# Ledger of designs, part 2: designed miniproteins, single chains, continued (3)

Each design is a single chain, and the fold is of that chain. pLDDT is the mean over its residues in the fold that is shown.

## One batch from the design tools (miniprotein)

Design m8035
Fold by ESMFold2-Fast:
Structure m8035 (fold): chain A 75 residues (1-75)
Amino acid sequence: DLEEQRRIAEELLALLEAGVSQRELAEFISRLAGVDPATVLRQLRWERRNLNLDKDKLRARLRAALERLAAGRLR
């Protein structure tokens, strides 16, 4: 359900805006997507470090990644 996927993405974005650590965010994503939390944490650290994104760009990237993980692929 796309509505459920969007709601989950919005909750994760709210956590990121509240200043939750990348570790806590990775654990939350791991529970939702069934992906190893260490792998998620490495991906989040890589994107932040190598892309040097501001919060809005990181937010957009996370939304897109969550939609892909939850839906299994983009249209």
Scores: mean pLDDT 59

Design m8036
Fold by ESMFold2-Fast:
Structure m8036 (fold): chain A 67 residues (1-67)
Amino acid sequence: MERAATTTGGAAYGGALAAGLDEESARKVGEIAYEAGMKAGDDPEKASKAAGEAGRKALEEQIAAGK
């Protein structure tokens, strides 16, 4: 489910930028979310959940690393 993975990846990227991460860190967060969504992509709902969870964890890791 490419659309769901792409949408969640883009949202994770935007959220990372809003949290004050630089472009490179934000792109990594978005890519992690996108990959998780693509891996779970048989079911759009499952793909969206997997991408959202992976993106959130990646965002938390990047913020913690910046402290």
Scores: mean pLDDT 71

Design m8037
Fold by ESMFold2-Fast:
Structure m8037 (fold): chain A 68 residues (1-68)
Amino acid sequence: MISLQEIVNLIREGKYDEAIDLIEKEVGATLSEEDRQEIIDWLKSRLDTEHPLVLALELANRVYLKAS
């Protein structure tokens, strides 16, 4: 069971790879290096405009979509 708060804390610390790793473990899938980098770039672009909790939820959804 993923703690959404753990993902939020990792985003706050700039540990985007670790946040993605937690979601990958829960989903049971692995992103390509290209998809991972695309998601990290997306996160960085939105850090100043979105609440970290919203970003954590959207991050989980993006990993789910890429893992399909």
Scores: mean pLDDT 79

Design m8038
Fold by ESMFold2-Fast:
Formats: structure tokens, C-alpha cells, sequence
Structure m8038 (fold): chain A 84 residues (1-84)
């Protein structure tokens, strides 16, 4: 339906925003100071919350798979920061 097309478009836009946040978090973490690591962790925590909400609402199996891959990337990046 037209409503489903709109929802899918909004969800794709949100997914792009989450990917951008992950990119920013990785660059912040690369600077290695405690303040940058704390900021990176905060960005990743927020991205994880948004991605989990998106996954719970998503109906398209292909989109669910993409969101799950992003959540796994967030988990791996958070673990790398915690191991520093």
C-alpha cells in the first residue's frame, strides 16, 4: 500500500542516520581520549536504542536483516571501546 511505501522510506532514512552516527562514533573512538571514548559510547548507546525500536516496528524481512546487522556492528564497536 501507499502507507507501507511511506513507512519503508522513513525507515530507510532512519537507517541511513544510524549508519552515519556509527561512522561518527568510530571516528570519535579513534581519537583515544577518555572524553572521545565516552562520547562514542553515548552515540552508540543512542543508535542502539533507535535501531532496536526500528527493528520492533519493522515488518519487511529484508529491512529486519539490515537492522540486525547494524545492531551487531554497534555491539562489536561498543565491545571494542569497553576493552580499551
Amino acid sequence: SMQDVREKTINMFRLIAIEADIFVAKRMASKGTQKHLDLAKEILDNAEKIAKDLLAREKDPKMKEKIQKILKEIEEEKKKIDEL
Scores: mean pLDDT 86

Design m8039
Fold by ESMFold2-Fast:
Structure m8039 (fold): chain A 72 residues (1-72)
Amino acid sequence: SSDDSLDSASSSIDTARRFLSSGDTDGARRSLDRGRDHVSRAYTAGRDDPDIRSRAGGLWQEIQGLLQQADS
């Protein structure tokens, strides 16, 4: 479901933050790529649901910010 995909995206973001805290930028990028896949699935399944779209958009922005951190 869209909710399951959003929960999975949140877990991937948490994992990426832990990798960044330990200096593992490659691990962070892999976790963020998984997070993006989960957000994409949520958007597809919840396209007509404004709450799902809002949550997915917030997670997408977090992922983009963390990817920029990993690339620095």
Scores: mean pLDDT 84

Design m8040
Fold by ESMFold2-Fast:
Structure m8040 (fold): chain A 76 residues (1-76)
Amino acid sequence: SPLENLKKIREAFLKAAEELQKKGYISKETFERVKKLMDEGIEGFQEAGRELGRILVEKGLASEFSDLVIEKMAEL
């Protein structure tokens, strides 16, 4: 269902963001903010994507993050 697919996408996104935080590529504070936004429904999920996306582009990590999300989606 679309709802179950959204839950999987959200989980994969959070797992990918957590991995980048553990590697030191994003701060603990950035990860916690993204996680909080994603708990705030579809609008929060979209805002989390925009905020994290901006940071990842600035750091040159957008491609690595996209690959991680795909990998985490395949594991779910």
Scores: mean pLDDT 79

Design m8041
Fold by ESMFold2-Fast:
Structure m8041 (fold): chain A 78 residues (1-78)
Amino acid sequence: SEAEKKELEEAKKKALEDLDGLEKWLESESSSFLSEEKREELLKLIKEAKEKVEKAKTVEEIFDVVNELQQKLKEILS
């Protein structure tokens, strides 16, 4: 339905905005405690997450991408 399509488009927009925010944070002084190696790995994961969000066909697929990214962020930051 058109409502489901709009819900998917709005979920994609929000997820991409949140990912853009994370990318900007990684390029800011607030993330200076991270090693260059960890920063590069996080940027790669964010890029991959953006691609998966853009290709997502359901809102649930977007949630799965975000949850997977959050788990990987915890692993890298520990």
Scores: mean pLDDT 84

Design m8042
Fold by ESMFold2-Fast:
Parts: C-alpha cells; sequence; structure tokens
Structure m8042 (fold): chain A 60 residues (1-60)
C-alpha cells in the first residue's frame, strides 16, 4: 500500500547513503600505497568485512 511504498523509498535512500559512505571508506583505504592494520580495523567497524579482508590480504 501507500505506507509500504513510502517506507521502502525511505529505506532505499538510507541504504544508498550508507553504501556511498562505506564505498568511500573502501576506496580511500585500498587506494593507499601501503594500507595498515588500522585501516582493516576501521573497515570492520563499518561492517565491511569483505573490504577488510582485501586490505588484510595486501598486508600479507
Amino acid sequence: GEKERKEKERFDREVDEGVEALRFAVVMTLAKKKPTLEDVEELRKLGRDDAAKEVEKKLK
């Protein structure tokens, strides 16, 4: 119904904003010449375990 449509639009907007923030953090971290363990911890705090694993792999 109408209420469900408005709730979905609000939810989708919040998700898009959150995804952009997380994407920014991932891009900034992975663009570093030498990422650090601190970057891994920051990504995990943001809930981006996938990106944190990529950074950790680069650290070896």
Scores: mean pLDDT 67

Design m8043
Fold by ESMFold2-Fast:
Structure m8043 (fold): chain A 98 residues (1-98)
Amino acid sequence: LAAVLDEFADLVGAALDAIARGDLARAEELLEAAKRLVEEHREDFSPEQAKLLEEVLELMEETLERAKKARTPEERAAIVEEAARRLGRLLAELYALL
């Protein structure tokens, strides 16, 4: 399970980095991979872990949609900074359940 969570964290972190660079197509690919990883291992997660994984995926989809609507690099940077703070908290809670 720890290895699956590490791969998930790597994928969503890479997606956030792609959003920060304006590579929204790459961010979509990485989020789809993260979602497939969760679905593949769904039976291995507790209900509490599954809820946190869903919250992370919802945060990332929300962040991607906000980034698509951003008109300036400054607006996109603010969106990414907010998402990074929220993602860090959710991942810390997720790892605390291992």
Scores: mean pLDDT 87

Design m8044
Fold by ESMFold2-Fast:
Structure m8044 (fold): chain A 57 residues (1-57)
Amino acid sequence: GPQEKVKKAVQYVLQRYTCAQLQDPLIFEKAMTEAITQFNVEKYAKQLEQELKQACS
């Protein structure tokens, strides 16, 4: 379901970028765009952003 796709999108980003790199807003936006495109989760972009920020806290 959508939750599983968001979880895979989070894992995809964290395999490609470190949490330190994701503190840069430009890198964060690039990573978000890549993950949204890869997993077709545009409708869940806010949830993906929140889960990525939680994973790096």
Scores: mean pLDDT 86

Design m8045
Fold by ESMFold2-Fast:
Structure m8045 (fold): chain A 87 residues (1-87)
Amino acid sequence: DLAAQATEYTTKAYEHLRAGFAAIRAGNVDEAERHIEKAREYMEEVKRLAEKLTDPISKKWGYSAADLLEAGVENGRRLAEQARAAA
């Protein structure tokens, strides 16, 4: 089920974003960068699955989820870069 897989990958991406931001707060920049990269990988999978969805509502939801995850990844990368520069 493509929609179920998209939901699973969306959840995993959010879990990694949460862990990445927590790692930044703890000063663990290398750990943060690994989590942000994993979130990006899952976000790309959500986008790929969204393209395959035939139901217009599910497809729009999938693209919206991917867009929100992309913003989270971009913010995570920026914060990790700032934390690395401060170290």
Scores: mean pLDDT 86

Design m8046
Fold by ESMFold2-Fast:
Formats: sequence, structure tokens, C-alpha cells
Structure m8046 (fold): chain A 92 residues (1-92)
Amino acid sequence: MKALEEAEKKVMPFYAKLALKDLKSATEEDKKKAEEEYEKLLKELTPEQVKLAEEAARLAIEGHRLTAAGVPDEEIERIAEEILRLLEELAK
């Protein structure tokens, strides 16, 4: 679904900004690029779209953290389903 792919592209800059903040090996150039893409997207999205994208990105970070901690697949699947719901809402 092309609409979901476009919604995912709107979430990725939010995800990258959050992921790079906690990654000690991330370069200042990587962080600057993520910040610039994030700021550009903030100017193009409505406040409601920003809220949906930030929530989806936060859940994606939490899902990655839980996967690394060895949490059961059912918990990870629940987070993935919630992210998909947010992406579908963002695609409208």
C-alpha cells in the first residue's frame, strides 16, 4: 500500500532523531542530518500528523528496546500492530 509507505516515510525522521539520541556511536553529522530532516518535516505536517508520527516513532524505539531485552514475541507483535494503526491514521 503506497499510502502506508508514505506514512512510514513521515515517521522515519522522528524515529532517526530518537534512535540517534541514545546511540553513543552516532556521529554529530548523523545527528545533524536527522535533526534537519525532522525540522523540515515539522514545517510540512499538521499538529495532529506530528503527534501521530512522534507516537509511532516512540513505539518503534520501545519495540526495538524490548526485542533487545528478550521480551516475548506477543508483546513485540502488539507494539507492531499499534504502530500500523497509527500509520493508517497518518495516511488519511
Scores: mean pLDDT 77

Design m8047
Fold by ESMFold2-Fast:
Structure m8047 (fold): chain A 68 residues (1-68)
Amino acid sequence: MRAPVSVLAERLAEALGADKSTVRRQLTELVRRGLIRVEFDPETGEPVVVVLTDEGARAVSELIARLR
Protein backbone atom coordinates (compact mmCIF):
# COMPACT_ATOMS: atom_id res chain seq x y z
CA MET A 1 0.00 0.00 0.00
CA ARG A 2 2.98 2.35 0.39
CA ALA A 3 4.02 3.32 -3.13
CA PRO A 4 0.95 4.66 -5.00
CA VAL A 5 -0.66 6.38 -1.97
CA SER A 6 2.69 7.83 -0.83
CA VAL A 7 3.58 9.15 -4.30
CA LEU A 8 0.12 10.68 -4.78
CA ALA A 9 0.20 12.23 -1.28
CA GLU A 10 3.63 13.76 -1.94
CA ARG A 11 2.55 15.31 -5.26
CA LEU A 12 -0.78 16.56 -3.91
CA ALA A 13 0.90 18.03 -0.80
CA GLU A 14 3.46 19.85 -2.96
CA ALA A 15 0.76 21.19 -5.31
CA LEU A 16 -1.46 22.43 -2.45
CA GLY A 17 1.25 23.46 0.04
CA ALA A 18 -0.05 20.94 2.58
CA ASP A 19 1.69 18.49 4.92
CA LYS A 20 2.54 15.24 3.11
CA SER A 21 1.96 13.11 6.23
CA THR A 22 -1.53 14.57 6.73
CA VAL A 23 -2.49 14.08 3.07
CA ARG A 24 -1.19 10.49 3.11
CA ARG A 25 -3.18 9.64 6.26
CA GLN A 26 -6.37 11.14 4.85
CA LEU A 27 -5.99 9.24 1.55
CA THR A 28 -5.17 6.01 3.43
CA GLU A 29 -8.34 6.42 5.51
CA LEU A 30 -10.48 6.76 2.36
CA VAL A 31 -8.85 3.59 0.95
CA ARG A 32 -9.41 1.75 4.27
CA ARG A 33 -13.12 2.72 4.21
CA GLY A 34 -13.44 1.32 0.66
CA LEU A 35 -14.36 4.71 -0.84
CA ILE A 36 -11.40 5.01 -3.22
CA ARG A 37 -8.42 3.11 -4.55
CA VAL A 38 -5.03 4.63 -5.36
CA GLU A 39 -3.08 2.81 -8.04
CA PHE A 40 -0.68 3.41 -10.92
CA ASP A 41 -2.43 4.19 -14.20
CA PRO A 42 -1.48 1.33 -16.58
CA GLU A 43 -1.23 3.77 -19.54
CA THR A 44 0.91 6.50 -17.90
CA GLY A 45 2.44 4.83 -14.81
CA GLU A 46 1.29 7.83 -12.73
CA PRO A 47 -0.57 7.43 -9.42
CA VAL A 48 -4.32 7.98 -9.82
CA VAL A 49 -7.40 7.94 -7.60
CA VAL A 50 -10.12 5.48 -8.58
CA VAL A 51 -13.43 6.59 -7.05
CA LEU A 52 -15.52 3.57 -6.02
CA THR A 53 -18.68 5.27 -4.65
CA ASP A 54 -20.57 8.58 -4.69
CA GLU A 55 -19.49 9.02 -1.04
CA GLY A 56 -15.89 8.56 -2.19
CA ALA A 57 -16.25 11.26 -4.85
CA ARG A 58 -17.66 13.67 -2.24
CA ALA A 59 -14.92 12.78 0.28
CA VAL A 60 -12.15 13.45 -2.28
CA SER A 61 -13.70 16.83 -3.19
CA GLU A 62 -13.95 17.77 0.51
CA LEU A 63 -10.34 16.71 1.14
CA ILE A 64 -9.05 18.89 -1.72
CA ALA A 65 -11.16 21.85 -0.50
CA ARG A 66 -9.84 21.47 3.07
CA LEU A 67 -6.22 21.32 1.87
CA ARG A 68 -6.78 24.60 -0.13
Scores: mean pLDDT 76

Design m8048
Fold by ESMFold2-Fast:
Structure m8048 (fold): chain A 89 residues (1-89)
Amino acid sequence: MEELKELLEKAIKAFEEEDEEKFKEYMEKTIKLLREKYPEIFKESGKKAVESDDPILTLFKGIAEKLEDEELSKLVKELGEKYVKYLSK
């Protein structure tokens, strides 16, 4: 839980500082940790994302809605929105 929060905050900060290499690094670590710690949540959210116009945003929103920690939920949603913007560059 603490490791996930740290990675989410570092990824968001890297995006705000326009450090694309650090953002990519922390984003990859965050996705890996989410898959490792919440495999079932990741699978279920992925099913909903496939049918969405914004699959990445829908996936992260779905994961956020299933997290027990509201602070982590907000960070996951924010990271998903920033990841969509990063991919649009």
Scores: mean pLDDT 75

Design m8049
Fold by ESMFold2-Fast:
Structure m8049 (fold): chain A 105 residues (1-105)
Amino acid sequence: MEKEELARRAEELIEEGEELYKKGDYKEAGRKYIEAVRLAEEAGDKELVIRAAKGLARVGGALQALGDTDLATELGDVVSRALEGAPEEVVEEVRLEALKGAEEA
């Protein structure tokens, strides 16, 4: 798959994840965001990786608040790896998304 097609598919997965999150299907939303992170990384699109990681962090926060601690930890590990070397400002924005998810759950 060409980089432009990978990025486009990652954006589609982010949109699908957001819709699933709005419906309260956090586990399926998490799966979409994990795939979006993978495709965005393969595309070399750092901004898209950050957008997908923010969505995944929000899902992780919601799952943790609902008591699914094991899955929340797994999603947190994916987010941490995706943000390796990211500026502190970006890391804080992602932390705020996790807090938002916990409050929305």
Scores: mean pLDDT 86

Design m8050
Fold by ESMFold2-Fast:
Structure m8050 (fold): chain A 94 residues (1-94)
Amino acid sequence: MEEIEKKNKLYLGLKRALLLAKRHIAGEDAPSEEARKESQELLEEMKKKIENGEEVKEEELEKLIEEAKEAFEKLGGKAEEVLKILEENIEKIK
């Protein structure tokens, strides 16, 4: 039970972080309100999946982590700090 809960929470965190990173990469071309709304809608959908007891597949988690790393590398500077936090959280789910 605890392992599934940790994976779902990590997935939600990564999903949100990735959406925020994509918004920053898109810069002025992406309306901040639209990016924020999409982020909130996806976060709520993932919360519903957790409430229904759906397990997040490892394949989806690995793909999301890879996409997050690529997005954060493009941000530079502060992205390195976020990647470090994500790596520490991944270690905790072992």
Scores: mean pLDDT 58

Design m8051
Fold by ESMFold2-Fast:
Structure m8051 (fold): chain A 92 residues (1-92)
Amino acid sequence: MEREIAIGVAEVALAVAIVVLRKEKPSPAIEKAIEELEEALRHLGAEDYAGAIEEVREAKEHLAEADLPEETKEELLHLLDLVIATLEEVLA
C-alpha cells in the first residue's frame, strides 16, 4: 500500500473507532480510550507516526478493561491492531 493511502486508512479507522466508542455507555475506560485515539489522530496530523502508534497501544489497554459487548470489543481491538501494523509499515 502506498504511504499516503496507508496513513489515510489509519486516520479513517481511528475516526470510526471513536464514533463507535462514543455511542457506548460512558465509562472511565471508554473515555480514556477515546482521549488516546484523539491524541493518536493529532500525532498523525503532525506526521509523528511513532507517537500515534504509542497512543493507539494505550487506547487498546483501556479498551481491554472497558465494559463493552464482547463482539464490539474484539472488533475494535482488531481494528486498532491493523492501525498499528499499518503505521509500523509506514515507519519501516
Scores: mean pLDDT 86

Design m8052
Fold by ESMFold2-Fast:
Structure m8052 (fold): chain A 118 residues (1-118)
Amino acid sequence: SEKLQKVEEIFKEFLKKANEVFDRIIARATPEQQAAIREVKEDFERELKALINYFKERFPQLSDEEFLELYRRALDGLIRRVRAKLEDAGVPQDLIDEFVAELRKIAEETLKKLEEVL
């Protein structure tokens, strides 16, 4: 459906923007921190792609409200896991806080775009 195609395009843009946030943080990190952040980035990309596929599969069975709630819960969980992984990797709290803030901003912008097409 046209609606599902727009949702897929919105998620592709989200992944692109999230990768740009990782790349900016990596550019400012020490070599040891860069290695740890790249591992978190790869894990994030895999998990986000799995979530996008899950959202696409569930989309036809969910109301707009149920879909948006599923998105909110899934992204909050993903972002919390990313924070925990960066903390476990010894990334400084200032970099983690900046990364999480930028990622949450992109997630909120993505939510608004989803609301516009639903």
Scores: mean pLDDT 86

Design m8053
Fold by ESMFold2-Fast:
Structure m8053 (fold): chain A 90 residues (1-90)
Amino acid sequence: TLDDLVSQTTQTGRQLISQINNLRNQTIQTSSPDNSQISQDLANDGIGRLNGYIRSAQLVPENALSQRQRGVDIGNRTTQNLQNITQQSQ
């Protein structure tokens, strides 16, 4: 159902936001000031986009599949970038 698609989009987005927050916190703890700032900027951008996609899916359920796909793309990209910074900092 459309409600199921919206729920899946919301859950996926929230999981990705949680992962981004965890990685950001790890990076900040172990990183130089420059890497900490880059991590914060990347996390804030990714989280902002994910919240936007969740909201768009809730407002226009017919777009839930496309919004979920956009969310997964942005979430994975943000997570990979944060993991790279975290690994370099440890």
Scores: mean pLDDT 82

Design m8054
Fold by ESMFold2-Fast:
Structure m8054 (fold): chain A 69 residues (1-69)
Amino acid sequence: SEIDKLIDEIIEEAKRLGLDEVLAMAQAVKNGIITLDELYRHVKALAKVNPGKVDRILEIVEKLRELKE
């Protein structure tokens, strides 16, 4: 429900920004193929390389991590 909605928000934002790898990883998290922590590590690394571009995705991923803790 809320977790699925937040994952769908990541998918839509990744589509909007043309971040094909983030899009594929978010879909893989939704399908249980990879962990949320793997997506988090990837997005965090992207935020270091291109500050500002993935801030919204990082915020949503951090909110998802809080809901699981």
Scores: mean pLDDT 84

Design m8055
Fold by ESMFold2-Fast:
Structure m8055 (fold): chain A 72 residues (1-72)
Amino acid sequence: MDKEFVEGTAETYEKEKEKIREEIASLPEEDKKKAEEMLKKIEEAAEYAKKKDYDKALEKLKEAEAIGRELA
């Protein structure tokens, strides 16, 4: 379950990252900083998923989700 979720999220990010960065660029400065920090956590999660370290990848995704909740 966690493995499939982590790998799916990383693959979606790789395909959508240009669009995501464009959306982040349109945010206010405070939200832009938080969104870039969230994006960095997602990138770290993708790197851990490529190494098959799903526990650390999931931890980074949870950190990104916490930042995302502050932006909502």
Scores: mean pLDDT 73

Design m8056
Fold by ESMFold2-Fast:
Structure m8056 (fold): chain A 89 residues (1-89)
Amino acid sequence: MSIEGATITLTDSKGNKKTFKPKNEEEAKEAIKKWLEENAKTPFTVVIRLNGKTKTFNFENIEEAVEEIMKWLKENAKPGDKINIKVID
């Protein structure tokens, strides 16, 4: 599925928040990676909420987190969806 046109909101336990609408998969991947590099400490937990679904991941590194988040979003997100990603460290 295409992540294009979905709105992604990234939050952490400290109240940092970023909302963006990626134009393509690469933009989404780069934005998520940058936000995690700036706001996450390993190990961390990621909670994704989308259309009443909740997916929880535990990660030891940012590269694995980006790849798994992107994989899940590609399988579950549609244009126009509102996706909430919360990071807990």
Scores: mean pLDDT 82

Design m8057
Fold by ESMFold2-Fast:
Structure m8057 (fold): chain A 65 residues (1-65)
Amino acid sequence: NIEELQKEMEELRKEFNKLGEEELTPEEAEKLREEFIKRVSELSDKLQEEKIKEDEERNKKLRAE
């Protein structure tokens, strides 16, 4: 569900923002940034796939089955 994925992305952003305020070593901060980027990218891909699937299902109803 698109709404759930968007909410999960917002939660991730807030979580990593809070972690960024912690007293971390440069290496730990860099690793967290990398993980954040990966997770955001994965969620973005899932959102894109979900949108494509919904568009495809909707188009099937409007066009030939």
Scores: mean pLDDT 74

Design m8058
Fold by ESMFold2-Fast:
Structure m8058 (fold): chain A 76 residues (1-76)
Amino acid sequence: MVLKLTDEQREILLNDLKELFPEETKDLTLEDVKKLDPDVLGELVTKMLEAQHRQDLEALLRYSRELIERLKEARK
């Protein structure tokens, strides 16, 4: 299933990332999230939601960090 995020869902995701990694996300904006390939965004968000559902904090943090790095790479 291709997960399509709305701008509101992207903003919620960005705020969640800023709470988990405030220093690593300080310069990230909603525009950076919108610039990322929507299929890549959807895949990583799905993995984060699955990790959260099974209460796997280590996997959630890993996928969150991967998403942050992909967002930074996409903005270049």
Scores: mean pLDDT 81

Design m8059
Fold by ESMFold2-Fast:
Structure m8059 (fold): chain A 120 residues (1-120)
Amino acid sequence: ELEKNPKDGELYTKKIKELVEERKYEEAIEAFEKMKKNGIKPTAEMYYYYIKALIGLKKYEEAVKVFEEMKKEGIKPTAEMYALVGVALYELGKEEEAREYYEKALELDPSYEGAKTDLE
C-alpha cells in the first residue's frame, strides 16, 4: 500500500521549494497535492513551502487550515512556520492571534528577525 519510494518525497520537497522560490505558487500547490495523491506523507519542510505558496496566492484561511492539519498529524512547527501563519492571521484581521504566533516564533528562535519586521 505504501509502495512509494522514500526518494520521491525528497524529490517533491526539492521541486516544491524550487517552484516557491520562482514564485510559481499554484504549481507548488499542485505538486504538494500530487505528492499526497501518491501516498507520500508530507514532512515539516514540505508543509512550510506549501503554506508559503498559499500565502503567496493570498489564500490566508487555507494556510491557517493547513497549519492546523500539520499539527494534528504530530508534525512539530518551526519558528518560520509560526511567523508565516502569523502573517496569514494578521491579513485575516486576527491581530491578537497573529501577535501570539510571532511571540511563539521568537520563543523558538529569539534571533528570528522576520517576526519583528512583520509587525511594522
Scores: mean pLDDT 80

Design m8060
Fold by ESMFold2-Fast:
Structure m8060 (fold): chain A 89 residues (1-89)
Amino acid sequence: MRVELPEEILEEVKKAKRHLEEADRLREKDPEEARRHLEKAEEVVERMRELTKEIEDEEKREKAERLIRELERTIEHFRELLEEEERRR
């Protein structure tokens, strides 16, 4: 309830989620464009890591690190799905 992440991190989370949604939408239709969206999501995650280093509040830092881990896991999952799709061609 009172553990609000910095607005800058919340905006990066929104950007990462948007890129992941586009990667999912394009995965079967345009795998190359889906890969570009995953690359953009990875760039966003790296920016989130840098912003998280600036967080002095331990509880907020842990929450940000958890979101980063969830996003990284999702990116890796979509990369595996795209590699399987390419192998079936």
Scores: mean pLDDT 81

Design m8061
Fold by ESMFold2-Fast:
Formats: structure tokens, sequence, C-alpha cells
Structure m8061 (fold): chain A 81 residues (1-81)
């Protein structure tokens, strides 16, 4: 799944397994990523720059988060692996 966010904005992506991935683009041009399961329990977090990828291990598998774009507008791609 993909979501586009602007600096100072956040978005949430729901994965098919019910996991939620929150993404926020900070003033430093980095994307803060947080993962929560369907029950609202935090499972992981990462901070990535455009062009970087993070892999987060969860109880239901791996979540891969990739950021692209720039400091003003980032596209965040989330995959369940």
Amino acid sequence: MKVTIKAGQSATVELPDGTFVGAALGADGRVAVSVMNKDGTPEGSAVIAPGEEAVLDTANGKIVVKASGDADTATVEVRLE
C-alpha cells in the first residue's frame, strides 16, 4: 500500500491483517513510522529518510516500509512480507 504525506502531516495505513502503520513527515525531512496491531498494541517503530527502507518484525510477519520523495512531500510504501 502507498500513501503520500506532506511536511508536518501524518497518515495511517491499514494492512489486510488489521495491522496499522502510522507515518509522519517531520521538519527534518525524515519519516517517523509506528506499527500497531489490530488491538492497538505497539509492535515497532523506525525513522527513515527518503530513499531508505526499514524492516519491522511483528508477531504476524515482517512489515517493510519504504520512503521516497523529498523533505516537502514523501511517498511511503508499506508491504506485509
Scores: mean pLDDT 79

Design m8062
Fold by ESMFold2-Fast:
Structure m8062 (fold): chain A 108 residues (1-108)
Amino acid sequence: ALTELTVTTSLVLDASVTEPLTEERLEQLEKEGKLSISTVSRDANGVGVKTPAEAKEAAEKAARDYAIEKGLTGEVLVMSSTVTLDENGKVVSISEPEVLALHPSPPL
């Protein structure tokens, strides 16, 4: 049986981030506390559920890739993806992410 989850990923870059992103820079910013990424998942009935580790990794990677490709700086990005898991919790598909919000990060 397949399980479908709607995963909402929030990627927050500190307002002081002014340079184009690379994968290496995202790792540095996360270590400096200037990048935070979080996920929230809902099942097919809209009930909040714990995000499985593989689904979390896939959704967070999609958000990071989007941030790099679009050249984001001091911004908040919120994206939604439908992740399909097999019986072992392995990701079998992820939908094209939908951007729900993209706006400048507030100072503080």
Scores: mean pLDDT 80

Design m8063
Fold by ESMFold2-Fast:
Structure m8063 (fold): chain A 95 residues (1-95)
Amino acid sequence: LEKKAEEVAEFTVKKAKELAPSMSEEKLKELYEKVYRIALRELKLVENGLLSIDEAAKRFEEEVKEVLLSLGFSEEVAEEVAKAAAEKLREKMEA
């Protein structure tokens, strides 16, 4: 599960950097750490049968959007990055 969470966090930071290239390295590192923890939590909840893949992906998208907004990303960038990150998490849960 840790490797899947790492891959989701790496993907999210890459996407955020592509859409907001002026964002600081420190904020991108904070984004990575927060997304990693959220992804790992949701992956564990799905593995233990406590959440469906659909429920986990929706929760993840909402929380990642909140994290991005708190770090100073625009609403449009936060929404696009969070949606892409949630799709990546879904892919990893279905594998």
Scores: mean pLDDT 86

Design m8064
Fold by ESMFold2-Fast:
Structure m8064 (fold): chain A 105 residues (1-105)
Amino acid sequence: SKEEEIRRLKIRINRKLKELVFLLMQHDPSFTLKDAVDIIKNPLSEENRKKLIEAAKKYSSPEMLKQVEEIKRLIDEYEKLLGQTTPEAKKLRELVDEIEKAIKK
């Protein structure tokens, strides 16, 4: 069903976001396990969004860029299935756009 497809897509987006957080933790030694846990619990809070963007500025990686591009594709697919955006999807898109800009500097 459409509802099951939407649920599976939300799970996949969350999984890809967790993978991105762990990539940042591996490459930035100032990025603590506590930071990763806090971000995983509430990735779209202002504080945690800022932490992710700041970590991305310190390290540029093709793997991080690939994760960002994949998350963007999944958000596009999610919005297409819904026929609309959501506040959460918009905030996540803004976050990954900011991370992408930080990596490409």
Scores: mean pLDDT 78

Design m8065
Fold by ESMFold2-Fast:
Structure m8065 (fold): chain A 89 residues (1-89)
Amino acid sequence: MTEEELLEEYREAVEKVRRGEYLVNSEEERRDVEEALAGTPIEEMIERGASGLAVTVAAALEVLEGKMSIEEAEKRVEEYLKEKIEAKK
């Protein structure tokens, strides 16, 4: 897959989330996703312990804005999701 095709998939995924085509288990998770869609930086989402989906959305938006590479975004999301899994007993 080309980088251009991967960026298009990121754009489509963000638009799907913006349309509400996602699942959340709480109002707090929904709020986190909405704030990510509004342009909250990935670092702020991570620092406050936002949902994995919200951090993923924030990362995708930063990639689309040219602020972060796809490789860096994937690494940051994977590290965050791993930390959240390890924090859950």
Scores: mean pLDDT 76

Design m8066
Fold by ESMFold2-Fast:
Structure m8066 (fold): chain A 110 residues (1-110)
Amino acid sequence: SEAEELLKKAKEYLKKAKEYTKKALKALEEGDFEKALEYTDKGAEYAQKAFEAVDALLQAASEDEELKKEAEKILEEVRKYMSILTLISIAVESGEKNKEAALKEAKEFE
């Protein structure tokens, strides 16, 4: 169904958002601020695509409560990664103080 294809796309985009978030955090830990920002931008792009797929899925779900619950779970994870990516971006701009905050938030979502 269209809803099943949207769910699959949302999961694929979320997986890529997670991969780029992990790469951004590693680059931040290594002091590679250029790569940290590059991976943050890619992570944010995939998180946005996942959000759009979930939004479309919620519209297409047509009272399917189980599908809506799975979509809401993906949306929660997308919001978590968007939060981490925002903290990484701030850490690159502001230095060491915000680096510790970004790494702490990422650990809480593992």
Scores: mean pLDDT 84

Design m8067
Fold by ESMFold2-Fast:
Structure m8067 (fold): chain A 78 residues (1-78)
Amino acid sequence: SKVDEAIAKAKALIEESIAVIRDPSASLEEILAKLQEVQQQLDAIMSTLSDEEQREVMEALRPLFEELRALAAKRLAE
């Protein structure tokens, strides 16, 4: 379904961001650039969905978004 496809794409983008944040060779500038790129791609995916579909995608990905936010916050505080 459209929602399942959006979840799969968004999950891949978030996991890609997490991988970059976890890479000890990645600079803060590279991390910020990747987060900006991924945010733009996530916004593009969400813009194709209805409000109800967006809520379903966000709910499915909530644990992954929380992991991403925690890792980004920890890395930026270093």
Scores: mean pLDDT 85

Design m8068
Fold by ESMFold2-Fast:
Formats: C-alpha cells, sequence, structure tokens
Structure m8068 (fold): chain A 88 residues (1-88)
C-alpha cells in the first residue's frame, strides 16, 4: 500500500517532467491518494478530525489524513528539489 502510493507519486512526477497533460498527472496523484487512504490509521484520522474542527475545514478527516501521508512520502523529493535549487 505505502509502496504503491510512493510509486504513483513518482509516476506523476515523471509525467510532469515529460510535459504530459496535467490531467494524466492528476490521475496518478488521485491513485496515490487512494492508496494513502488505505494505510491511514485510526490515530491519524482522529488527529485529522481535530485539525479540521479547529480550522473549520469542510474536508473529511480521512482525506486530510491521506493528504498528510502523501506529504510525508513526498518530503524526500521536496528536499531533493530544494537542494538542486540551492546548488544553482
Amino acid sequence: MKEKAEEYLKEAAELAKKGEPEEKVQEKLEKAKEYAKKIVTEEEIEEAKKLTEKVGLPAKPEDVAADRILFELQKPEIERVRAEAQAE
């Protein structure tokens, strides 16, 4: 599940780099989110629920928890892009 989410995130990044239509990139991101939702724990859902209630977000706690997982999976790639930008 987690590996599948990471795999779809990498595919989305590769499609974006190749200049593929944004619609194809979004399809891969949606699949990554589906797999992220399957690895969300009850604890993460409770944390997301507290966050959504505090901010007044009209989002489902499961969706917020999945987005947090996707962000954590993307963190190494974000750091890599930052390092490349600093090297320039």
Scores: mean pLDDT 71

